# Designed miniproteins, single chains, continued (2): the designs that were tried, part 74

Each design is a single chain, and the fold is of that chain. pLDDT is the mean over its residues in the fold that is shown.

## One batch from the design tools (miniprotein)

Design m6730
Fold by ESMFold2-Fast:
Structure m6730 (fold): chain A 85 residues (1-85)
Amino acid sequence: AEEARRLFEEAARAAAAGDLERAHRLLEEGMRLAYEAGDRRTAIEGYAAVARAVIERLAREGRLSPEEAAAALAELDAWVAKQLA
């Protein structure tokens, strides 16, 4: 799980910096490693951290309205709650 966690952290930083291509590649690799390790919780939490960084970056760039960003974050939180139930 440590390598997957590192990849998710790097993906979230890439997303925050606006490098969505790099963020996506790192997210895919982290997800693969987390699921191969049987660490579903790390996969869900890692995906959520990267998705949140993407939504926040798009809102900062004006590509999402405040209402769209709030809705996307609420949907993300609901998805995480459902996945970890």
Scores: mean pLDDT 84

Design m6731
Fold by ESMFold2-Fast:
Structure m6731 (fold): chain A 56 residues (1-56)
Amino acid sequence: SLEEQIERIKKVVEENSDPVILRVALKEAESLYEQATDPEIRKKFEEVIKLIKEKL
């Protein structure tokens, strides 16, 4: 599910500081955000995307 993918990406971002890993996570999160139609799910992806960009 998209919720499970959000939690997985968030954990990867929390556990990693490598810019290569973070850029891959960012691209994946942005792709999934585009597919999400639920406003609550979209908001969660926006928060994760913001977190990744702050670490880069």
Scores: mean pLDDT 82

Design m6732
Fold by ESMFold2-Fast:
Structure m6732 (fold): chain A 66 residues (1-66)
Amino acid sequence: MEEAKKLMLEWLREKAEELKKQGRVEEAEKALAIAEKEIPKLLEERGIDKEDVEAALKKYEENLAK
């Protein structure tokens, strides 16, 4: 469980840094703050493990690729 939370939060921080480099600092910081509060609770409530997070992140990245 803790590893799943760490992976998801690390990925979100990485995406937030990308937004900050684009000048969207306020949006990135606000989104990250909300995610850091909500994501751990959602992962715990739904019993999402490390493998589930890795699979979901991979699929999400593929969908974002042009």
Scores: mean pLDDT 73

Design m6733
Fold by ESMFold2-Fast:
Structure m6733 (fold): chain A 77 residues (1-77)
Amino acid sequence: MAELEALAAEAREAARAGDLERVTALLRRILELLGEEDALTEEELERHARLLIAEEEAKRKRLSVEEMRRLHEEILA
């Protein structure tokens, strides 16, 4: 469990950086740990990595106000 969570967090960081190769490699490791190594083709895996990168970009644009509110809560507390 902890290892899967750590890999997922690392994949999110790589996605925020826009590092497609890193995200793809991390997603493959997650599938290996789940015993689903053959669940996705390399092409499908890369597609999922691209979607994850797009999701993180959307979160930055969509949730910037919520992040600002959270920062204000932490700073003003």
Scores: mean pLDDT 70

Design m6734
Fold by ESMFold2-Fast:
Structure m6734 (fold): chain A 72 residues (1-72)
Amino acid sequence: SEREREAVEKVEREFEEREEELLRAGEELIREGRENASTSEGVAREVAGYLLRTLPPNIRRAREEEERRREE
């Protein structure tokens, strides 16, 4: 129904906001890691930042793959 579509769109917008928060957290960790690249803590922060940056595109790919499987 139209109400169901509107509800899905609202949840999708909230998910997009969360994705943006994760990307920003990832960028901050990468920045902090790069500033301290000579330390194990700095290296760990940079790695964690890259993992957080890949989470949104990995979720998107997982959703696309699931949609493909259901339609096959």
Scores: mean pLDDT 73

Design m6735
Fold by ESMFold2-Fast:
Structure m6735 (fold): chain A 92 residues (1-92)
Amino acid sequence: AALLFVLGVILLLLGVGSLALLIAVSVDPSVLETSVPIRTYAHLIAQLGLGVAAVLQRLFGIQLNNSFVYALPPLLLILLGSLLLLLAVSLH
């Protein structure tokens, strides 16, 4: 039970942080020049988003714009974290 709660919180924090970073980059692109870890993380998100978008386009014919592609991994992390928290509460 405690492990599910901890994992849910960690995934929610990662998702929210990733979404906040995406918004920050949209407002001020120089955020990507702050450090190598931030730049590497942004590239990883972009690649994951493109991969998921390609699968969705192939299976459902959905055309995703670049903004939605970059938002997809943070949103999935938030959704997964929320589901784990709901599961932890349900096991109470």
Scores: mean pLDDT 66

Design m6736
Fold by ESMFold2-Fast:
Structure m6736 (fold): chain A 93 residues (1-93)
Amino acid sequence: MLSPKLYEALKEFEEKLIKFLNDPRVPEEKRKRILELAYELGLALYNKDYEKALELLEELKEIAEEVDTPEAKELIEAIEKLEEVLKEELSKL
C-alpha cells in the first residue's frame, strides 16, 4: 500500500499533468516527450525504483519550464512536491 502522502502527491501530479497535456499552447513535440517520460515514470514507481523516478521527474520539470503557461507552473509545483515525498520514502529504505 502506498503511503497516504505519496498517494496524495501522485494524485495531484496526475491532475496537473492532465491539465498541461490538454493545453493547446503546449508544442506537440514537448507533449509527446512528456507522455513518454510519464509512461517510464509509471513503470519506475510500480517497481519502487524511486531513484529512477526522481531522474524522470527532473526531465519532466525541465520540459515544463520551457513552457510559459500557468498550467506548466502548476505542473512544476506538483513535480517538486512529488520529488520531496519520493526523497523522504527513499530515505526510509
Scores: mean pLDDT 84

Design m6737
Fold by ESMFold2-Fast:
Structure m6737 (fold): chain A 69 residues (1-69)
Amino acid sequence: GPREEELEREIERVAREVAELAKAGKNREAHQLMEEAMERLRRKYGLSEEEAEEVGERIQRLAVRYILE
């Protein structure tokens, strides 16, 4: 639904931002942005612990893909 599509777009945006920071050698900033984004997404979408873990894994996988581009 629309909420799931919005979450997917936010996941992709966060992954890209994390990848850009990592490519610039700003690994501390990338980690901090990831932590802040996970807290924001958990609150905004009311994610369970399991759902938050899955979202975090997806962001990490996408960020690695974007780094390798």
Scores: mean pLDDT 86

Design m6738
Fold by ESMFold2-Fast:
Structure m6738 (fold): chain A 106 residues (1-106)
Amino acid sequence: STLNDLFLGMLGNVEAAERAIKEDPNNPDGWLAMGEAYLRFKDYDKAIEYYDKALSLNPNNWRSWNNLGMAYYNRGDTDTAIDYYRKSLSLNPNNTVAQRNLKQLE
C-alpha cells in the first residue's frame, strides 16, 4: 500500500539522517533532515527538537525556520508559526513555501 511505502521511505530518511549526524554532527543538514522526517510523522515535539539543533548550528538556515513554523502551527501555536515563517522569508524572500504558509494564515 502507498501508506506502507511512505512509512518505509520515512524510516529510510531517518536512517540516512542519523548516519549524516554521526559522520558530521556540526553539519546542520543532518539535523534538518531528521526534523523533516519527524514533521512528516507528525511528531511535532521531536521535529522542534531537531530543528532547534539545526538552527543552533546555522541560524541563517531559512528551511529550518520555515519547518519550525510548520511544527508550531500544527501544535496550535499560530503566533509563533507566523514569526518563524517571517524569519524564513527575511533570510530567503523567494521562499514560496513560507509565502504560501503565511498567506494561508491571513
Scores: mean pLDDT 85

Design m6739
Fold by ESMFold2-Fast:
Structure m6739 (fold): chain A 89 residues (1-89)
Amino acid sequence: SRLAELEKRAAEAQKELNEAAKKAEEAKKAGDNKKAAEYLLKAVEAGEKLVEAVVERLRLLGDEELAAEARERGAADIEGLRKLAEELA
């Protein structure tokens, strides 16, 4: 089903996001701000995929209000990652 596909896409994107964020933190601790910025941009890409999958799934379930909240929260979190990447680049 489309709902199951979106749930799997969200799980995969969450894993990619977590791995990229962890690598960014490790690079930052090593003093490699440029590498940390590169991993944060990968986290942005994964975060965008996660938000898209979560929002589409919620809309298909008929939860328009929760979908709007997820989109808004996700956009804010992604923007935070972008700003952090710019700060380190």
Scores: mean pLDDT 89

Design m6740
Fold by ESMFold2-Fast:
Structure m6740 (fold): chain A 68 residues (1-68)
Amino acid sequence: SAREAALALIKKAKEGAKKIVVTLSDGTVLEVEGSNAAGITGAALRIIGDDPEEVVIEADGEKEVFRA
């Protein structure tokens, strides 16, 4: 779900990920520095607001896929 994807993004930032890449089902790519709290919050709100069919979150060589 979008909520699960947003929580995973926040968790990766808290765990020290330097860069997190979020890809939305419409092809939008958001690149956020893990230390940028405003950027992380903005990306999380974008995920929840858009409620996309698929969100891909990549950090530290790991790729997670979230579906609605």
Scores: mean pLDDT 83

Design m6741
Fold by ESMFold2-Fast:
Structure m6741 (fold): chain A 89 residues (1-89)
Amino acid sequence: MTKAGQLLSSAGILVAASSMGDETTREAVELLEKAAELAKKEGDSKTLETVSKVAERAAEVAREQGDEESAERAEELSKKSREEAKKLE
């Protein structure tokens, strides 16, 4: 498993925890940003596509928790990760 894939898995767990009431959305977004940077550097388009999807979910959860800063960061990350994944194809 790539380092980017491991960070993505950890971020997914934090997004799930946040959706259940934990205030972990900011930490999830930070891990997703690191996963995207590593995936882009490694040319891992599949991980970038998954980061985009998990970031969309993180944005939704962040809004539900009232964390607009994390929601905006996650939306921008989702868009950029999708564009970078397409570029690597």
Scores: mean pLDDT 78

Design m6742
Fold by ESMFold2-Fast:
Structure m6742 (fold): chain A 93 residues (1-93)
Amino acid sequence: MKEKILEALREAQKKLLQGASKKEVAEFLRKLAEEAEKAGDYELAAALRVLARQFEEDPLSSLLDRLGKIEKGELEPDEGEKVLLKIFKEDKE
C-alpha cells in the first residue's frame, strides 16, 4: 500500500529526529514488512525490507530527498528505490 509506505517513512523519520539509530528504524521497518507478509502483501513486505536495508546505509532524510529527485529525473534509482517507486505507481488513476 502506497499509503502504508508513506506512513512508515513518516514514522521512521520521526524516530530518527527523536534520537533513534538507523538500525532501530530498520528494525521497525522489518516489523512492518512481517505484518505486510502475514497479510499477503508480498510487494509491500519486499519494499519495506529493502527500505530497511537502505536505511542502515543512508539516513531517511537522504533517502526521501533522493526519491523526490528520482521522480524529477535528476537521479538514477537504486534497486531499493525502484521497488518503492513501483509500489507508488501501482495505483494508476
Scores: mean pLDDT 68

Design m6743
Fold by ESMFold2-Fast:
Structure m6743 (fold): chain A 54 residues (1-54)
Amino acid sequence: AEEYFKKGQKYFEQGKYLEAAKYYSQALQLDPDHEEARRNLVEALRKLGIEVRD
């Protein structure tokens, strides 16, 4: 989980939001309670113009 979260964070910092979202999603698959990964995934999706609903 932590390795994927860190990779997602690195892509997010580079402005590669789609790649960041993929790695944050991998982190959440391993640890569904990873609040930081969930929060950053939502932000990455918003930057891609994807509306967050449920």
Scores: mean pLDDT 77

Design m6744
Fold by ESMFold2-Fast:
Structure m6744 (fold): chain A 64 residues (1-64)
Amino acid sequence: NAAGEKAREAAERAAKEGDGAAAASASHQINLNGDKEGGRLGAEMARRAGDEAAAEAGWKSVEK
């Protein structure tokens, strides 16, 4: 859905910028929209960007 797609885009952008808080917020929004897989993907993208803090924040958001 469009909301989930926008949230994933936000997570990707946050990961590129090294913004762990923004990445966590985006992953949480994806999860709230019923897209837990998208939330996990956001966290993985942060890790691939070499930002461990953003990846951890994303995973923590998905777990809630």
Scores: mean pLDDT 59

Design m6745
Fold by ESMFold2-Fast:
Structure m6745 (fold): chain A 99 residues (1-99)
Amino acid sequence: MIKVSLSGPSSIKGGENLELEAKVESDEPGKYKVSLYMQDLDSGDEPKLVGEKEIEAGESGRFSIGPLESGKKYSFWAVAEDEKGKKSSGEPIEVNVEE
C-alpha cells in the first residue's frame, strides 16, 4: 500500500514562498512520482498541478510554491504513483495567505 503525506505551515504572508514536505511510505522500495495539487478555496477553481518530484520510499521531498495571492485560502494534496501507474492520494492540507 502506498501512503503519501504533506506537512507545512498553516499560514504564510503574501509574497512569501510556501515550503511543503511530501513523505512517501510504501512496502515496495524504489522511486515514486509525487504530484502536488493546489486548489483556490475562495474562487472554486479546478485543482491545478503545481509540482512533480520523484521521491524514494521512506524519504521526503520538498516543494516550493509561490507567489500565492494575499487574503486567500488554498488546499494542497500530494498524489504518489508507482511504476505500474497505481496512485494514492494524501490527505489535503489548508494554507491561509495573510493580507
Scores: mean pLDDT 82

Design m6746
Fold by ESMFold2-Fast:
Structure m6746 (fold): chain A 73 residues (1-73)
Amino acid sequence: SAETKKKLEELRKEAREIVLEQASITVKIIGLYVKIKVEGETPELKEKIEELEKKSKELDKKLKELIEKIKEL
């Protein structure tokens, strides 16, 4: 089906966007951990890491849901 193919291409594009956002978040988390090692742990730095880790988990869940949608098509 042409409609099924279009839906698969849209889901693939959405998956790529999620992966790129995950990569960006991972780099930011690494940078904050490096900053903690150099400057010491602060409540502000810890909170920023926790916010980014929460966003990462939400994106992981969204990516898993997209993979299941692809499998069902």
Scores: mean pLDDT 88

Design m6747
Fold by ESMFold2-Fast:
Structure m6747 (fold): chain A 67 residues (1-67)
Amino acid sequence: KKKIVVIAASTEEEARELEERAREVLPDAEIIRLFGVSAEEAAEIAKELREKLGADVYLLADPSVVL
């Protein structure tokens, strides 16, 4: 079953930290990095990817992306 991690971050540095964490837990997962989106928008994108691709989708959002 395909695994996807969606990362929502306000900066590239934050995105890299979240990506490293995701790689530790799910080393074979595909990483999708989102910038300039709200946590709600990122959650909707993750839900749509799970529905459309039939994949296990996980969302990691930086607290600063609360907007």
Scores: mean pLDDT 74

Design m6748
Fold by ESMFold2-Fast:
Structure m6748 (fold): chain A 61 residues (1-61)
Amino acid sequence: SPLAAFLAALDTDGSGRITEEDLMRVLGLSREEARKVLQEFAETGTGGGIDLAALFRAAHA
């Protein structure tokens, strides 16, 4: 799916988790912009990033 491909591209280090650094590398965002994106994507909020498995579950639920 397009979402799965997008999320896989964001996980540039293969950690299974999307971090601020992944967003900065892939999208060219500043750290502040990456933090805003992470906040929107992970409504429940963790300062460390987004878990890809949790995101995939949310997208498919």
Scores: mean pLDDT 62

Design m6749
Fold by ESMFold2-Fast:
Structure m6749 (fold): chain A 65 residues (1-65)
Amino acid sequence: SKALEGAELAREKGDMQTATALEIASLSDNPEARELGERAAELLKQGKWDEATRLANEAAKIALK
């Protein structure tokens, strides 16, 4: 999945928080959480790290509700 690819990229860069947030989002049955996780992963691929981290954390929060 795109979110899991983003999590792997975050781990390679040493950002364990963003990686964990993306993994949580990818495992969610909530499509909103999953879509936000995928968008965060796309932003990581584009080098937009701060925006990606913000979005990944929001996705994880939705996933945990």
Scores: mean pLDDT 83

Design m6750
Fold by ESMFold2-Fast:
Structure m6750 (fold): chain A 60 residues (1-60)
Amino acid sequence: LKEEIRKKLVEAGFSEETAEKMADILVEDPNATPEELAERTGVSVEAAELAKKIYDELLK
């Protein structure tokens, strides 16, 4: 799951470092809000919302 999230985020335009941090956060804390994800990774809230959408799609 973590590797799949990371790969999808990189494909969506995130750097490898940012994608790895986001994947770690989402795997450890699935309840993280886009605001929390943005604060912890340094990306915009809009970018964090995209990351959460990708994560939710993988969990269908």
Scores: mean pLDDT 79

Design m6751
Fold by ESMFold2-Fast:
Structure m6751 (fold): chain A 73 residues (1-73)
Amino acid sequence: MELSDEEIEELFRKYDTNGDGTISEEELLKMLKDLGKNPTEEQVKAIVKSYDKDGDGTLDFEEFKELLERIIK
């Protein structure tokens, strides 16, 4: 597996630039590209929309972890 739970937590903290405890679509896309993944912009938008509980286009840590697991697994 490419990412451990600790690595996911570290990535979340690094890309949580607003300190809201959430990750934006842009930040998620950049992070995935840094990991050597090549998701489409539409795939990232669809994922964030599906997990967007706040309606602000962001992901909470729980949802961030789950989608990473689903994308890389």
Scores: mean pLDDT 71

Design m6752
Fold by ESMFold2-Fast:
Structure m6752 (fold): chain A 58 residues (1-58)
Amino acid sequence: SSLARARFEALPEHEQLLHLAAKRLHDLGYSNQEIGDKLNISQQTASRYIREADEAGL
């Protein structure tokens, strides 16, 4: 959605990069737990970042 895209673009650069990294790892077949471990974030945060990236059209 346009609102989700605007919210994503308003995030600090480091959080935008984490969203892109989480989305890429998810597309490569990694689980939310593995993504959390790789990016040093919680599994819940990884799941949220993937959802937010999808909503933003990434």
Scores: mean pLDDT 87

Design m6753
Fold by ESMFold2-Fast:
Structure m6753 (fold): chain A 50 residues (1-50)
Amino acid sequence: MRYSREQLRELFPLMSDAELDEFIKALDKDGDGVISDAEIAPVLRALAET
């Protein structure tokens, strides 16, 4: 599955637009402008374990 910027904004409503842009660039290893399940999974796990 893939996450667009809009879907990531829904998952992280407390993040600003600038923070989301930095987050996407950090996770976007494919360079296609979307985040895969594999790329976001470590972040979602960290949030769930907190």
Scores: mean pLDDT 72

Design m6754
Fold by ESMFold2-Fast:
Structure m6754 (fold): chain A 65 residues (1-65)
Amino acid sequence: MTPVENARRLVDAAEDAIARGDLQSARFLLDEARKSVDEAEALGEDPAEVEEVRRRIDEVERRLA
């Protein structure tokens, strides 16, 4: 699994956590997703894919605010 694929799966898990009211797990999963997308950028993965996942993380975080 690539870091960008891992970040995407972590965002999916965070959305599931929000749906069941587990905001603590959702925040933890979003933090892990940010780490994975940062790793993807450091490894030279597609910048457009990296930016798209970052935008999705920010969108999900807005739902927690």
Scores: mean pLDDT 85

Design m6755
Fold by ESMFold2-Fast:
Structure m6755 (fold): chain A 61 residues (1-61)
Amino acid sequence: DYLAKGNEAFAAGDYRTAVVNYTRALEIEESAELYRNLGEALAKLGAEELAAEYYRKAEEL
């Protein structure tokens, strides 16, 4: 489960690994939760503009 792996990485402060796993999860199935989680991980990495785009995708879904 890529979502679970992403959440574990995020909790450990490994935001790059979280982004990788959330992106893999999105390739399998889209969800608002995945878009929000990916946005939050990207914001932690300083990619605020990209994070905002994923938050928007979560709202549209």
Scores: mean pLDDT 84

Design m6756
Fold by ESMFold2-Fast:
Structure m6756 (fold): chain A 66 residues (1-66)
Amino acid sequence: SAAEKEALRKELEELQRELVRKILEGKLSDEQVAKAGEHLRKAAEAVEAGDLETAREHIAKAKEYL
C-alpha cells in the first residue's frame, strides 16, 4: 500500500542518517559501511518496485551492519 511504502521510505531515511552519523563517529569498519549501504540501496529499489517484503529483508540486513 502507499502508506506502507511511505513508512518504509521514512525508515530508510532514518537508517541512512544513522549510517552517516556512525561513519562520522568512526564506529563502523569499511566493510560495515559498504554492506549497510548496499542493503539500504537494495531496500530503496525494492520499495520503488513495490516489493515490500524484499525491502523489509534488506532493511533487516542493513541493521545487522549498523
Scores: mean pLDDT 88

Design m6757
Fold by ESMFold2-Fast:
Structure m6757 (fold): chain A 119 residues (1-119)
Amino acid sequence: GKESLLRSFRRDLEDAAEHGGVLAPGVATNLAQLMIERGASEEELRELRELVERALEGAERRIAEIEEEIAKEPTSELRARLVLLQGTADSARRAIELLEEELRRIEEERRRREEEERA
């Protein structure tokens, strides 16, 4: 079900972050949206953001390497990898923006509750 998909997407993201693998475009954004919708904890959202940031760094390094290879001898395989990596990087950037916005909302809500309790 939905939870099985979440576990699969998270594992793919963790593998990409650790080993510099290619993550399918949209996975990071989809995982971020699903985690936010399910009411994930602040700690879970921070952990996901760190994984996405590492995956983004890996994708950006591989993009630079593949662009250099394409400049020397373009192949359909290299062009396909570039498109996938660009999609991965775009998805990762969007996921980071969504996670940072949600973390700001959680922090603001915490501050509001603390002020109300100290009144």
Scores: mean pLDDT 80

Design m6758
Fold by ESMFold2-Fast:
Structure m6758 (fold): chain A 60 residues (1-60)
Amino acid sequence: KVDPELFEKEVELALALINLAIHKLEASRATGEDRQRHIEEANRYEAKVKELEAEIEKLK
């Protein structure tokens, strides 16, 4: 039986991974301040992915 909290965190992880990929792509295409902004967002989502992975492991 899938725990609803586990499922919710797995969905949140999937969304964070998508956002990480988007900001990495935009950073590769952008220059100057826009590039820096996308790098900062990508780093933020990367940290969130690691946190969610740790939380999911605790729920398994």
Scores: mean pLDDT 83

Design m6760
Fold by ESMFold2-Fast:
Structure m6760 (fold): chain A 81 residues (1-81)
Amino acid sequence: KGLELFLQGKYEEAVKAFEEEIKTASGDEKASYYVMLANAYLKLGDYEKAIEYAREALKYSTNPVVKAAAEDIIEEAEKKL
């Protein structure tokens, strides 16, 4: 499970798990996995991929909390570039 790997600090393994979870998800669930994937890349220092996947989350999200999380990741990653 991607979230369990993320909480253990196994960010590279979490990325792989979230990529698999995204394949079967839709709508706001898919957006939530994109936020988690973006956050994992942020932890890995891959700021370009963090922005890319946070933007993907915005395409699928109708949930204001998920949108705010994606926007926060974009802002944080842009400050690091």
Scores: mean pLDDT 84

Design m6761
Fold by ESMFold2-Fast:
Structure m6761 (fold): chain A 74 residues (1-74)
Amino acid sequence: SNRERAEELARQGGEKVRKGLEAYDQGDYKKASEYFEEAARLFEEAAEVDPSPERGEEYRKSSEFAKKRSELYK
């Protein structure tokens, strides 16, 4: 279902956030930026495919967080 697809995309986004934070802690700012950029894209896709407006809004907030992090580390 579209809900399950959105949940899988969000799970992948969360994994990219985790990797981005780990890269940042290791001083690899370029890799951190790349991971957060990937996370932002995945959360945005999750928001687009999820039929729930409430979950879509939450995914968009996650995407915005990741995008801001990516831009700061460039």
Scores: mean pLDDT 88

Design m6762
Fold by ESMFold2-Fast:
Structure m6762 (fold): chain A 61 residues (1-61)
Amino acid sequence: ISLSDEELRKIAEKAGVSVSQARKVAEMLNRTNGRISPEEIAKEVGISVESARTALTEILS
């Protein structure tokens, strides 16, 4: 998955995280072929599970 800076900004706004955090979520999805839990993302990125779930949903939409 490849996302533009504009797409990352929209995801970041929706999830309530920074663009850098949204990019890290996308990178983790690429490494795991999209098979990673929101809990694992939240732990690695340092965001809430709710924010991780929202970012995942937006990236995969």
Scores: mean pLDDT 79

Design m6763
Fold by ESMFold2-Fast:
Structure m6763 (fold): chain A 64 residues (1-64)
Amino acid sequence: SEERKKVLKEIAETLNKIGTALDAVIAREKAAEGRLTPEEEAALKKAESDPEIREILERFEAGR
């Protein structure tokens, strides 16, 4: 149904944001242990420039 498809899209969008935030956390940890590839560095900067992703990361860091 159309309602079910809408809910699935919202879930997918939320999971995508969580996935992007998780990748950014992993990239930050990897940077602390070594060197990031240029592609990983670009992806991290893009993720950190997104206000929604930045908010998720800030909450995660506040819990440390």
Scores: mean pLDDT 77

Design m6764
Fold by ESMFold2-Fast:
Structure m6764 (fold): chain A 71 residues (1-71)
Amino acid sequence: KREEIERLREEAERARREAEEARRLAEEYRKEFEETGSREDLSKAVGYEIRAVGAEFQAELNERKARELEE
């Protein structure tokens, strides 16, 4: 049980780092789009925003599972 909880927390932390990186890239591409008007930059920004939301959801899910196992 404890080993499973620790693994879920580690997976949640990796997902959170993934989400943070994706949000950073989304912000960079949005700034580039604001300066250039490039459709490619907007598409990349939106893609990374979606990826960030997915990774944040995975982090929350794993944290919730770890908490439920502690109880």
Scores: mean pLDDT 82

Design m6766
Fold by ESMFold2-Fast:
Structure m6766 (fold): chain A 63 residues (1-63)
Amino acid sequence: MVGGRYRALRDYTAQAPDELSLKAGDVVEEVSEPSADGNRVRVRNLATGEVGWVPVGVLEPIP
């Protein structure tokens, strides 16, 4: 479901220009469905407005 919210479980440094760097505790909003392999999702950082791909494994769903 597009528009879900997640919290970063840990700091993450972007590995590519299309990826987003996060700090632990950052709140992000899902912008698109996960990648075809389910390993990445495109999100917007709600504090900065930046958009990019991050690994699903660094995110925790917010209730």
Scores: mean pLDDT 76

Design m6767
Fold by ESMFold2-Fast:
Structure m6767 (fold): chain A 88 residues (1-88)
Amino acid sequence: DPEAFRLLVEGLRLIAEGRLDEARALIDEALRGDPARGAAAATVDYLIVLKEEGRFSRENLLAHVDRLLERGVITEEQAAALKAAIRA
């Protein structure tokens, strides 16, 4: 689902920038379009909580992306885009 992946990439970028209200707005937009995007939305929500608690770690996020790729949840191209967003 390209829209679910867009939510993950843009959500990570907004969270890294501290723009948490905009990240929440992306979750609401995605869920209004398709409730099946709940897994991607839950991931972004979890990352917002980690950022608010001061537990947002670039190293842990990069490791998480590697695990998603290893399990076949995302493609190599999607993993590269997510890592670029995390590193920005």
Scores: mean pLDDT 72

